# Ledger of designs, part 12: designed miniproteins, single chains

Each design is a single chain, and the fold is of that chain. pLDDT is the mean over its residues in the fold that is shown.

## One batch from the design tools (miniprotein)

Design m418
Fold by ESMFold2-Fast:
Formats: structure tokens, C-alpha cells, sequence
Structure m418 (fold): chain A 97 residues (1-97)
């Protein structure tokens, strides 16, 4: 199994610390793996580490802007009660659908 696949297994099992560990290893091997950056952000969001989630979602978007990445970024801003930023990213997500 690749490190990204191991990260996915632990994310699905809600073992967020292990998911983060393996996604970080995946990114060390392939720093252009946008999906690994996105899923790293998701794991931090689940731990309620919203500022870290935002940083990793921004990295995913720099590599590959997707509707999913913008939607997740909007959700993280919403959790921080940053409603204007959240709306901006939700609107960007809709434009990419």
C-alpha cells in the first residue's frame, strides 16, 4: 500500500492522527499530490484544527483548484465564523461545478 492509501484507510476509520502521519509521508515523496494535501486538511478539520486545515487546503488549491477543495476551505472558514471568506469560497466551488 502507498502512504496515501494508508492515510485514506485511517481517515475512514476516524484515526486522524495516523491519517495525518501517513499523508505527511505521502507528501514528502510527492509534494504535488493535491489529493494528499486535501485529505491532510480534512484530517485537521476533523480534529477542529481549522487554521491548519485552511493551510493544507490552500496548498491543494495551489496545485489543483477543485470544487471540493474550495468547498472544504469554505467549511473551515465557516467553523471560524469567517462568513465573508466562507461565502467567497463556496461561490468559487459552485463556479467549478
Amino acid sequence: LSYAQLGNIYLKEEKYEKAIEYYKKAIEIDPNNAVAWLNLGKAYLKQKKYEEAIKYYEKAIEIEPTAEAYKNLGEAYLKLKKYKEAQKYFDLAKQLE
Scores: mean pLDDT 90

Design m419
Fold by ESMFold2-Fast:
Structure m419 (fold): chain A 93 residues (1-93)
Amino acid sequence: VEENKKKAIEKLKELAKEIKERYGEHPEGKKAIEKLKEIQELIKKDPSDTTKILDLLKEVYENIKKAAEEKKDEEFLKELGEKLKEIKDLILS
């Protein structure tokens, strides 16, 4: 499953970059980016802690939902949900 963990980390990096571009100045966006970094470190150090990783992925969604609701960016929130599901599926594989 080394390959799937590498893919998850790359997707997390891509997502962090996209969030930084859209919401990098928003407090909730900054929180989401820090949580994405924490998820990357957990995958590297303790990939068996799937519960904590899944909880952090949910928190990222909730942080960005708050930022997206202020900007009425419903399309990005939908894309985020799909991307987080892909990352979750890679982690659980």
Scores: mean pLDDT 81

Design m420
Fold by ESMFold2-Fast:
Structure m420 (fold): chain A 93 residues (1-93)
Amino acid sequence: SLREEALELLRKGREYALEGKYEEAAKYFYKAAELLATEDPNSPLAQAAALASRAMLYAAAGDKEKAIELAREAVKLAPNNELLREVLRHLEE
C-alpha cells in the first residue's frame, strides 16, 4: 500500500539523517510526504514528513536553529512517530 511504502521511506530518511546525510534524508522524507498526501491530503503525518524534509535541507545548509524549529513542528503534528522524534533528538545534540 502507499502507506506501507511511505513508512519505509520515513525509515530510510531517518537512517540518512542519523548519519548526517541530510540532503538524501530530505529526498526520502519528501517522497514519503507525497505518498501519504496522495492517500489522505489532510494527513498530519504527510505534513510532518514535509516539515522533516525542509528541516533536513536547513540542516544540510548549516542552519541548525531553523532545522530544529521545523523538526519540532513535525513532531508536534505526529507526536507518536518515533522516527521523527529520533531525528529531532539527533539535531538537538
Scores: mean pLDDT 89

Design m421
Fold by ESMFold2-Fast:
Structure m421 (fold): chain A 72 residues (1-72)
Amino acid sequence: MVPDVEAVRETADYLASLGNKKLASDLLVETGDAAFNSGDLETAIELYERALELDPDNEEARSRLEQARKAL
């Protein structure tokens, strides 16, 4: 099952507000991967872009974002 994307986004924003930006970014990538695997490419792209906003050095988010955009 794809997790509740809205709840995950809120949790990531909260973690980022506490200074845990890398953990927040990693959580968004995991949720984006679940969306990508279910065929929800638009949600996956949104989550990967948010992950990169929080942690621009997240290589996994960048790689997955490129893959998702090519799959559209």
Scores: mean pLDDT 80

Design m422
Fold by ESMFold2-Fast:
Structure m422 (fold): chain A 67 residues (1-67)
Amino acid sequence: SVQEIVEKVKQASNAEEATEILKDATNVEIMAAAGALREKFTTEELEFIADSLPEDKGKLLKAALGL
């Protein structure tokens, strides 16, 4: 669910854990998690997460983050 993914992202200890959570997430869940990611991670870490996802999901996340 959207709530489960957002909560997991908030609990992620690092960018690598956030990537593992998001790689199997739906587009709606990725969009919903963008706010929590923006508050928790640096721009460099956000770029790492997006670039580590499948290309379509990474592009969606970058758009949602304003990158």
Scores: mean pLDDT 86

Design m423
Fold by ESMFold2-Fast:
Structure m423 (fold): chain A 60 residues (1-60)
Amino acid sequence: GPALYEVTEDYEATRPDELTVKKGDILEGLDEVRGDRVLVRLLSTGEEGWVPMSKLRRIA
């Protein structure tokens, strides 16, 4: 199935390609990683963007 992540700490986007996320949000991984960032989709809104891996834990 798809890679799923749970947000462990709030993160506010600082760049146009980043996603603002809240603790407890569930994100789908889009199979792209760049350095310490992963490309994700927020399941509740369908918005896509980069989030630091340090703010996420993999759940599936």
Scores: mean pLDDT 88

Design m424
Fold by ESMFold2-Fast:
Structure m424 (fold): chain A 59 residues (1-59)
Amino acid sequence: SDIDKLTKASQAAAEAVREAGGDPERAFELAYEKTSKIVDPELARSIARAAARAVELTR
């Protein structure tokens, strides 16, 4: 279901944020790489931007 895909993409984005080590650009790249295999490219890019922004705001 779409909600299962969104849950998996959210978990993948959280993993990307942890792996990025405080680097917003790396958070974007890792989140896009992980989520683009789960959801469509447009949604994956949106999630990746949110991941990068989260890193900017917390570090």
Scores: mean pLDDT 84

Design m425
Fold by ESMFold2-Fast:
Structure m425 (fold): chain A 118 residues (1-118)
Amino acid sequence: NAKVTESGGGTVKEGGSQTLTAKASGFDFSKASVAWIAEQPDGRVMGIAGLSASGKKVSYAKRVEGRATISVDFSNQTAYLNLSNLKVEDTATYYELFSDGEKNLLVAGEGVQLTVTA
């Protein structure tokens, strides 16, 4: 019964900004690491941002470095990815992943589509 519900997709002009949101339910989010991944229109998948369960380690893919911010509200079990200065290459379906290695638990959302137009 673990579930992730994503929102905040849509169509945005190049140079704009967008915040993607993922709400978790049915599991202890506070012990999970969080990652955002993107599936490009050609089927290539890449990591975008990651945050460890302790909140101590944050990582960003080179292509979004300086433009992306990952954050988590543990009390509301919600993860956020803010993308600024959007580029056409940011067009993708974005998935939020929650992972608790001690429980061998990996929960993924259905994906949220972001389209960036020139």
Scores: mean pLDDT 82

Design m426
Fold by ESMFold2-Fast:
Structure m426 (fold): chain A 55 residues (1-55)
Amino acid sequence: GAAAQAAQEAAVRNEAIRKAKEIMDDPSLTDEEKEQKIVEVAKEYQARLAAIRAA
């Protein structure tokens, strides 16, 4: 139902935000590495949203 979908979307959004923050806060990564990892997080987030919405 709509409530379950909303909860799943919120969970994947929160996970993406957490991962992005961890990447940005990581002092061992260069700016280029951070950009590449953020792009991967964004792609994963979009794919998971599409899967949830297609179900």
Scores: mean pLDDT 84

Design m427
Fold by ESMFold2-Fast:
Structure m427 (fold): chain A 74 residues (1-74)
Amino acid sequence: AEEKAKQLLEEGERLFKEGKYEEAVEKYKQALELDPENVRAWNNLSVALLKLGKTEEAQEYFDKAVEIERKQLA
């Protein structure tokens, strides 16, 4: 499960570098279905949504990343 989540995250990061932001969003969401506490995937999803002009949705997922990170550090 973790191995597959990591592969999906890395595939999303490759798509993001290629400017394929909508496809990157899909890969990040798939990674989060397997590993919902992956802060890196939530942050990457938020940034990709900002590139697509979806500022409100990006803020929601950024807040989710902050919430998870805060709980992991407590």
Scores: mean pLDDT 84

Design m428
Fold by ESMFold2-Fast:
Structure m428 (fold): chain A 98 residues (1-98)
Amino acid sequence: MLREQAEEKVELAESYVRGAKDLLERGKKLYEEGDNEGAIKDFELAAEYAKRAVELAEEAARLAEEAGDEELAERAKELAEEAKELAKEAEELKEKVK
């Protein structure tokens, strides 16, 4: 069922968003402590997690719209926008450290 597939993708995207946030926080701490190499690695991984979350959330939004679940589609779209902002922040922080 399309709705179930959308729900599974939303849950997976939420997991990647949490991972990206954790990596951003750890990377920021490493940068403040002078570990530029560790910070860059965490920011790169955070960007990858966030980009994966965007892909999953956008796919979930499409599936939810096809299923007629407007609430789930909106949740997925909001998640995609959050993930896009996280990817942007991660790339920006990585460039700041370089």
Scores: mean pLDDT 88

Design m429
Fold by ESMFold2-Fast:
Structure m429 (fold): chain A 57 residues (1-57)
Amino acid sequence: SPMDELARRMKEELIAYAEETLGPEVAEELRKFAPTVEALREAQRFLGEELARRAAA
């Protein structure tokens, strides 16, 4: 569907951002999420938690 195609592209953008900002281990974890809208929301939640953890350190 068009939404799944958009989610796939959004996922690639998040992976690129994570690789530059958080490192390859976080990017690899993001790759494991399915390229669907539901999984993209989960991936964004995971990324937000990782960013908060690093900001608190």
Scores: mean pLDDT 81

Design m430
Fold by ESMFold2-Fast:
Structure m430 (fold): chain A 81 residues (1-81)
Amino acid sequence: AESIIEFLKKLAEEVEPYYPEIAKKLKELAKKMEELIKKNTPEDIEEFYKLLEEASELIEELKKKDPEWIDEKLSEILDEI
């Protein structure tokens, strides 16, 4: 859970100069995920997975726009976490 949130934050920072709108959405999703983990409610897991699906769609959109560069950045970030 923590590692995926850090991944989304790092990805957002890396793509922000080129795709600021998508970066903003990724940062918002990461913040919502952090709040769900902190609040520790019985429904946190279902809402967390819903946010993961939204994040996956944004990542797919990034890959469609710039596949070579995004694949490089994804590998770089995954090596750091």
Scores: mean pLDDT 77

Design m431
Fold by ESMFold2-Fast:
Structure m431 (fold): chain A 71 residues (1-71)
Amino acid sequence: MSAEELAEEYARKAAEAVRAGDLARAREIIKEGAQQLTTNEARRLLAELVVRESGMDPEEVDREIVEAVLA
């Protein structure tokens, strides 16, 4: 699976969690995706796709990704 395909799958799963009203699950999915992606370029793509697909606040999405890569 390409980094782009992986980012799209995690963004889709996070958007599904947001639509279900489970923001805690959406945040965990974002963190998992960020940890699986090894480049800042791919993590930026994940953030853009999550915002586009879910409507989450870009600042909140960026914070979850930063926390995941610092852990």
Scores: mean pLDDT 82

Design m432
Fold by ESMFold2-Fast:
Structure m432 (fold): chain A 81 residues (1-81)
Amino acid sequence: MKEELAKKAAEVALEAWASGKAPSAEVEKELEKFGEEAEKDPELEKLALKKFGELALEYLRKQGASEEELEELRKKFEELL
């Protein structure tokens, strides 16, 4: 369940990030609910960030990002963990 919740949050965050647009109020509310659960369980937050990083790197690779760009983004996600 926690893994599924983390994956859902990561997918929502990726969709908002990939759109290049500020999150909608609805998306922001979903992320806020996830944040409340993550405050009760720090492992959930780290799991979601890890899944988001994996999804973002895969998305960018499919878009033709260079290995240099992918490494830079990976480092940023590691700093958030």
Scores: mean pLDDT 73

Design m433
Fold by ESMFold2-Fast:
Structure m433 (fold): chain A 58 residues (1-58)
Amino acid sequence: DVLAAAQAEADRVLAFAKAYAETHGLSPEEAQKVLDEAEATAQRLLDAGRKAYEDLVS
């Protein structure tokens, strides 16, 4: 399922960003920037998965 695969990849990106911010002792402001970038990346992955699903069923 391409939608499930896209969700799993998005979840991995967000988990990595959270772990990175925690491990590197980032300030709350820097941590938020990292999380914002990860959320933007996750949204692109979800959008790509949706398009791939539409291409498969069309």
Scores: mean pLDDT 82

Design m434
Fold by ESMFold2-Fast:
Structure m434 (fold): chain A 79 residues (1-79)
Amino acid sequence: SLKEKIKELERKIVVLESALGILKAAKSFLEEQKKKAEKAGDEERVKKLEEEIEEIEEQIEELEKEIKELEEKLEELKK
């Protein structure tokens, strides 16, 4: 039913928002590690951390896109 589809989408959004929070926390941690590596002059570690941050940023963007698509589907179903 329509009500069941709405509830399923709402549950999926909550789960994805939780995952997004975890990824954002991981990104913040890596950004702090990068700042420490920059102060230490560890250029190799800075580059590696930049690559890891970029990978997490891509995951965050994909997850935010998925959440937005699910929110748009919810709005369509409520019309």
Scores: mean pLDDT 88

Design m435
Fold by ESMFold2-Fast:
Structure m435 (fold): chain A 87 residues (1-87)
Amino acid sequence: ENYVKLANEKLNSGDLYGAAVAYEKAAKLAEKNGNKEKAALYYTKAGDLYFKTSDLDNAIVAYKKALELDPGNTEIATKLAEALNAK
């Protein structure tokens, strides 16, 4: 919750990388709490922001974690393939 708020504040100030880090922390907290849906969502948001800032390694890691939590999600699988192809 607090990390999602931090991510939104970072996005509003143009700090895309800081927003990615904040969503990754939100994802880890959701995962720790057993909330797979929120964890997959926040890892996907982190991956999108890492990809947008050309941090392909962190984007790939984030998308892999999201897909591990939601293995049937074809949208996340497509994002992962895009990040791998951009590297």
Scores: mean pLDDT 87

Design m436
Fold by ESMFold2-Fast:
Structure m436 (fold): chain A 85 residues (1-85)
Amino acid sequence: EKVLLTIKDSNGNTVFSTELESGQSVTVDLPAGKYTLSLEGEGTYHVVVKDENGNVVLDTDLKGGESVELVLPNAGKYTISVTKL
């Protein structure tokens, strides 16, 4: 029922990890850079990452066990939402 969201930096260090239920969002403050966003859990989730101005930085569907590259152009606050499909 919960999915584990993990963000790793370009060196493979975990910079953020949390459990989310479908329809939940989390805000994280990150430097600019390349990251890997991964989900662990059952099913497919719609993942949206928005910057502090509400601009969409990532909009994708991920299955549990999948990862995607997350490129953040600016340092700042990013909001990540997950919705189970």
Scores: mean pLDDT 85

Design m437
Fold by ESMFold2-Fast:
Structure m437 (fold): chain A 64 residues (1-64)
Amino acid sequence: SLVEKGERHLQKGIEAYKKGNLEEAKKHFREAVEYFEQALAENPDDVRAKALLEYARSLLEKIE
């Protein structure tokens, strides 16, 4: 699913961040945001996708 793809990118971003690879982390967080936005476009009532989107956006903002 789109949510699962977003979660995989979110996890890769967190791992890159832990290694100090900020540009790789940003790329993965942006990809996670895009997948969660697509998931919400398909199902606007997806509370999990909405929460994950907010989380991914917050992580991206903190490292930009």
Scores: mean pLDDT 87

Design m438
Fold by ESMFold2-Fast:
Structure m438 (fold): chain A 55 residues (1-55)
Amino acid sequence: SKFDEAVEIAYKIFKELTGAEAGRAAYKAIREKFPELSDDEIDDAVTRGAILAGV
């Protein structure tokens, strides 16, 4: 699903970057690839990706 792909994007970014920079980069990347996702859906995907990355 688009959401699962968004989580994977966030996960990969959180493996390479830390802190607020990682969150902003993940949000931007997901928004650019999936402009149809709501802000809440992107925030949920970023949160899940961070958890999977051990953040």
Scores: mean pLDDT 85

Design m440
Fold by ESMFold2-Fast:
Structure m440 (fold): chain A 76 residues (1-76)
Amino acid sequence: VDPELLELEVELSLVQMAVSIAERYNLPVSEKTIERAEEVIERLRALKEENPELAERLEELIEEAEELVRRARELS
């Protein structure tokens, strides 16, 4: 397991949790949470450029993170 990838997956899971809680309680998602998700997307794209062999998995994580940003912005 790549420790950098694991860190990004953990960060993405925390964002997913924050968005899910916001959706459940009809709360706006904080700007900080959206910024955090966007940061994860940038780091995943950087890893994809550095590790083409992981491109498929990283692309899936990028798509998930982009969907979280979309959902978070719709709640704000």
Scores: mean pLDDT 82

Design m441
Fold by ESMFold2-Fast:
Structure m441 (fold): chain A 74 residues (1-74)
Amino acid sequence: MKAEEAKKRAERIGDAAVTGIRLERDPSGIRAIEEAAIRQLEKIGKETSPEVEKVAREQADRVRAAAREAIAAL
């Protein structure tokens, strides 16, 4: 996978996870979406380059923040 394509995939995973987290009303469901997204992002970062790993980490931090905010708002 080209670095450009991998970065866009990481951003799409982050966007999908944040959207799903905001629609979920069960704390365990929110955590499941968070955990699945973080695992996918960590895998992409490890299998690519430092530039992609940076984007994957930024998206993982965004997903963690969205999960914390969603659970706090329940």
Scores: mean pLDDT 85

Design m442
Fold by ESMFold2-Fast:
Parts: structure tokens; C-alpha cells; sequence
Structure m442 (fold): chain A 54 residues (1-54)
């Protein structure tokens, strides 16, 4: 698995937010898993910066 860039994590977060707005629990679950997987691969410094609160 290649390391994830902060930009890729940010795109995954945007997809998660869209799933929340659409009210689709299945899409939310898929997007949430992707965000968690990507966040786990980033160094702490960059992960904190990208994980902006809504």
C-alpha cells in the first residue's frame, strides 16, 4: 500500500461530509472507513492539520 498524501485524506473527508449531507448511512459508513484508514497512514502532524473540525 502506498502512503497516503494529506490531499488524498482531505478528499476522503469531503466525501464523508457529502455522505452526511445526503443522509445515506451506507455511504457514510464507507466514507468513514476510508477516512480512518487514510488518517492512520499519515504522520501525526499532518493528520491533525487535515482533520479539521466541521
Amino acid sequence: MKPVTPEELQEAIRELLKAIESGDPEAYREALKRVRDYAAQLPRENAVKVATKV
Scores: mean pLDDT 68

Design m443
Fold by ESMFold2-Fast:
Structure m443 (fold): chain A 59 residues (1-59)
Amino acid sequence: MAAVPAGATVEIRTPSRALRPGDEVTLRADSLEAAEQVARAMGLEIVERKDGEIRARVV
């Protein structure tokens, strides 16, 4: 893809409380780049990539 629009939609699935080390977070987006950017901004360690979905862990 030649362009990623600013403010791309990212769906975040987390526990209903503040994240703690060891918690897993699922990020779903129509763009892997958007999901990776959000994961990095949250300080998460990416553990798995699927098409349109990233699994990450709080370090």
Scores: mean pLDDT 69

Design m444
Fold by ESMFold2-Fast:
Structure m444 (fold): chain A 109 residues (1-109)
Amino acid sequence: AALREALAAAHPAILKAAALFQAGDVEGARATLEEAAERFEKDPSPAGLAAAGALYTALGDIAKAAGDEELAREAFERAAELFEEAAAKSTDPADRERMLRSAELARNR
């Protein structure tokens, strides 16, 4: 359940960032996701790393929508690395497969 726990933990920051982006506050949206991602990256558990991966994926989506292709690429690459690290530390085969799929999807965005 590490991936489910991670997505639940990341969800409030993603919703806040989406609302800020829709209101035209691109910098506030980016700051919200970056601050949350940095906090979760300090948690070495599969859930913490996967939450950071989800947050960097959302950052990449916002950056791409704003036309910042360089930030989008960097964010998606970081998301993929974090999901792969989470998968490597996960003992649940189902969580591992889902995390690796999340990494692949991030790289193909």
Scores: mean pLDDT 87

Design m445
Fold by ESMFold2-Fast:
Structure m445 (fold): chain A 60 residues (1-60)
Amino acid sequence: MEGSPESLARVVRRHLLETGRAASQEAVDEAYQRFLEKLKEATSDDEIAELLREFVAAAR
C-alpha cells in the first residue's frame, strides 16, 4: 500500500473482518463510513492518523 488513507483503511477493514477481531461486520462498516466522512474534512496528516486510530479502535 502506497500511502492512500482510503486504501490503508480498506486493507485494515478487510484484515479485521477476516481475522475475527472486529466486533461485528455492521460495526466495522459503520466505523469505516464514519472514517471516510471525517477523512473528507481532515486537513492534516495528524488528523488522518488520529482518525485511523479511532477507526481501528471502534471497529474492534
Scores: mean pLDDT 73

Design m447
Fold by ESMFold2-Fast:
Structure m447 (fold): chain A 76 residues (1-76)
Amino acid sequence: EEEELERAKQLAEDIYEAFKTMVEALYNKELERARKLGDEELIAQVEADYQRSLKIIEKDKKKMEETLPEALERLR
């Protein structure tokens, strides 16, 4: 029972880390594009979008960690 919860948490960690890697790769590409254009407002927007995406991922991960025990109990 506890082992199943720990395994599920590890899988969630791996999935969220993959999402963070994808978001970081997209951020780097968009930031490079904005810098090539010399558009300071676009650079600021890209950085703001990246920070917002990270906060959403972290919030969703925390919510998953909080609700996962209840979800597993309901599946029994």
Scores: mean pLDDT 78

Design m448
Fold by ESMFold2-Fast:
Structure m448 (fold): chain A 60 residues (1-60)
Amino acid sequence: MYESSVEFENKEKAEEIAKELRELFPEAEITVEGNTVHIKYEGPVTKGIGITLRAIGLSL
């Protein structure tokens, strides 16, 4: 299991990124708490890291 958290400027941005991640990775559990996006994934750690990097990339 892989878990990560990515903090954004505000809740609006976090929810925007979470929506995109759910479209790209429907197999992952994506939740939002305030301005933080939490990613939980049961597959390989390498794939979980990729999802986290995508979240960061979508914010740029």
Scores: mean pLDDT 82

Design m449
Fold by ESMFold2-Fast:
Structure m449 (fold): chain A 55 residues (1-55)
Amino acid sequence: SPVAKEALEKLLKDEELSEEERELIEKVMEGDEEAAEKLSENKEVASKILKLLEE
């Protein structure tokens, strides 16, 4: 989804992320399904994405 990609790009620019979280987000943006599954298990990152999608 273009909206999800834009939310992930904002997350990479605006949020204080660990190096590991940043790498996972970049892989998800490249279409890595395994990275998307791992990202969905991270409650903190999932909450930040949901907040960005609601704006």
Scores: mean pLDDT 71

Design m450
Fold by ESMFold2-Fast:
Structure m450 (fold): chain A 58 residues (1-58)
Amino acid sequence: MSELRKRLLRAIGRVLAAIGDIFEAELRGDEEAKRRAEKELEEAKKELEEVEKEIEEL
């Protein structure tokens, strides 16, 4: 339970951080940074989905 909770919180944190990075890149007009942040968001969303599946299968 504690390990799944830690993974869930970390995945949520990564999603939020990536969203923030996208907004900051957009404010700077930095298309390269925006693409990197969008890629990180997709990876973080995958991790979150995997953790959610593990919780649902428990």
Scores: mean pLDDT 81

Design m451
Fold by ESMFold2-Fast:
Structure m451 (fold): chain A 65 residues (1-65)
Amino acid sequence: SLEELNRIIGEILRKIGEIFELELKLRLDPSLSEEEREEIRRRIEELEREIKELLKKLKELSEKT
């Protein structure tokens, strides 16, 4: 289950990195349209939901170990 924990942690970290890049793009890219900004915000919200579900799984697995 260490390999399983490491896979979940890796997936969470990748998603956190994507959120960071998207938030940085929203802040620093003046060429983005309002429509593109809304799409990026929705993607961030989707990634945050995915991270929350992965954290629940990680906690459950950690408590069983």
Scores: mean pLDDT 85

Design m452
Fold by ESMFold2-Fast:
Structure m452 (fold): chain A 94 residues (1-94)
Amino acid sequence: MEKTASASKTIQAKKGETYTFRARVTAPEEAEITVRLSVYKDGKLVASATAHGTGKSLEVSVTVTPEEDGTYTSRALATAVNTDKEPEVEVSWE
């Protein structure tokens, strides 16, 4: 069995500044977890990171330095296998 959760965070970013996005996954029981964190600008993928592990939590981060000002959207997709419980995922930035 496979359970999924997703979260997104949109920011107004400035050219040349550095932003770090983090996705944290929490599962109510031990599971095999995969989290994919992707950052997009105008539908174009600008950065991504993936983490995989077994346990009750997993974190991944990706750092972006924008080439232009504008709206950047981060999206995390978490998949938990060998469980009937849904994971929780949150995205933060700094």
Scores: mean pLDDT 81

Design m453
Fold by ESMFold2-Fast:
Structure m453 (fold): chain A 70 residues (1-70)
Amino acid sequence: MTKPEEIAELAREHAEEVRAQMEAAREEAKTLPEKDRRAAELAIEAAEALLAGDAEKAEELYREALEIAA
């Protein structure tokens, strides 16, 4: 059985890596054309919402990002 403490520890390690990747993605987004930059910014906000535990908001933001990128 996976202990809640082990899950929390893995989530913390993964959250640090994901946050670092999201910060790098924000920097790269600044170099994109306006349309692609807006889509990337929404996708990053969706990832942030997911980390905050708001899966519904994450799904909505990610769908909007995909619509802009299409």
Scores: mean pLDDT 72

Design m454
Fold by ESMFold2-Fast:
Structure m454 (fold): chain A 58 residues (1-58)
Amino acid sequence: DEKKLEELKEEASELSETKPGKEAVEEILKKLKELIEKSKDEEIKEELELWIEHLKEI
């Protein structure tokens, strides 16, 4: 599931140019939460939680 994490990171980095506002942030947060629930790797979960925290600050 590392590949899906990388795809979500790319999507988040394009956020400021393609989808302004809270709706785009909420969409990515939803995808990150789904990936956490599906992931069995503790390290991946930790990285996803850090990204969720980062996106909440935007």
Scores: mean pLDDT 67

Design m455
Fold by ESMFold2-Fast:
Structure m455 (fold): chain A 92 residues (1-92)
Amino acid sequence: SSEVVKLLSEAMRAAVAAGGQVSATLEGDRLVVTLKGANEEARKLLEEAARIAKELGLEASLEVNGDTVTLTVGGLSPTSQTALVLDAIGLG
């Protein structure tokens, strides 16, 4: 899960650096990370996070709607979820 956390953090930072917007919210036992106006590099990092999460046996789903990409991931520790939510708030 450390690799997933790292990739999600990198994706959020890359999106904001390119002029995009980021949010990370808790919906039940799932973390929902949304990138709006993200560049290709940020989108690839989010896709890699989803792929690695699935390989590690975590639930992960990636949805693309226009200029918005959303990753929903389950099974991350509460500490990791809180860290990513706070990271997103600090970036937006």
Scores: mean pLDDT 85

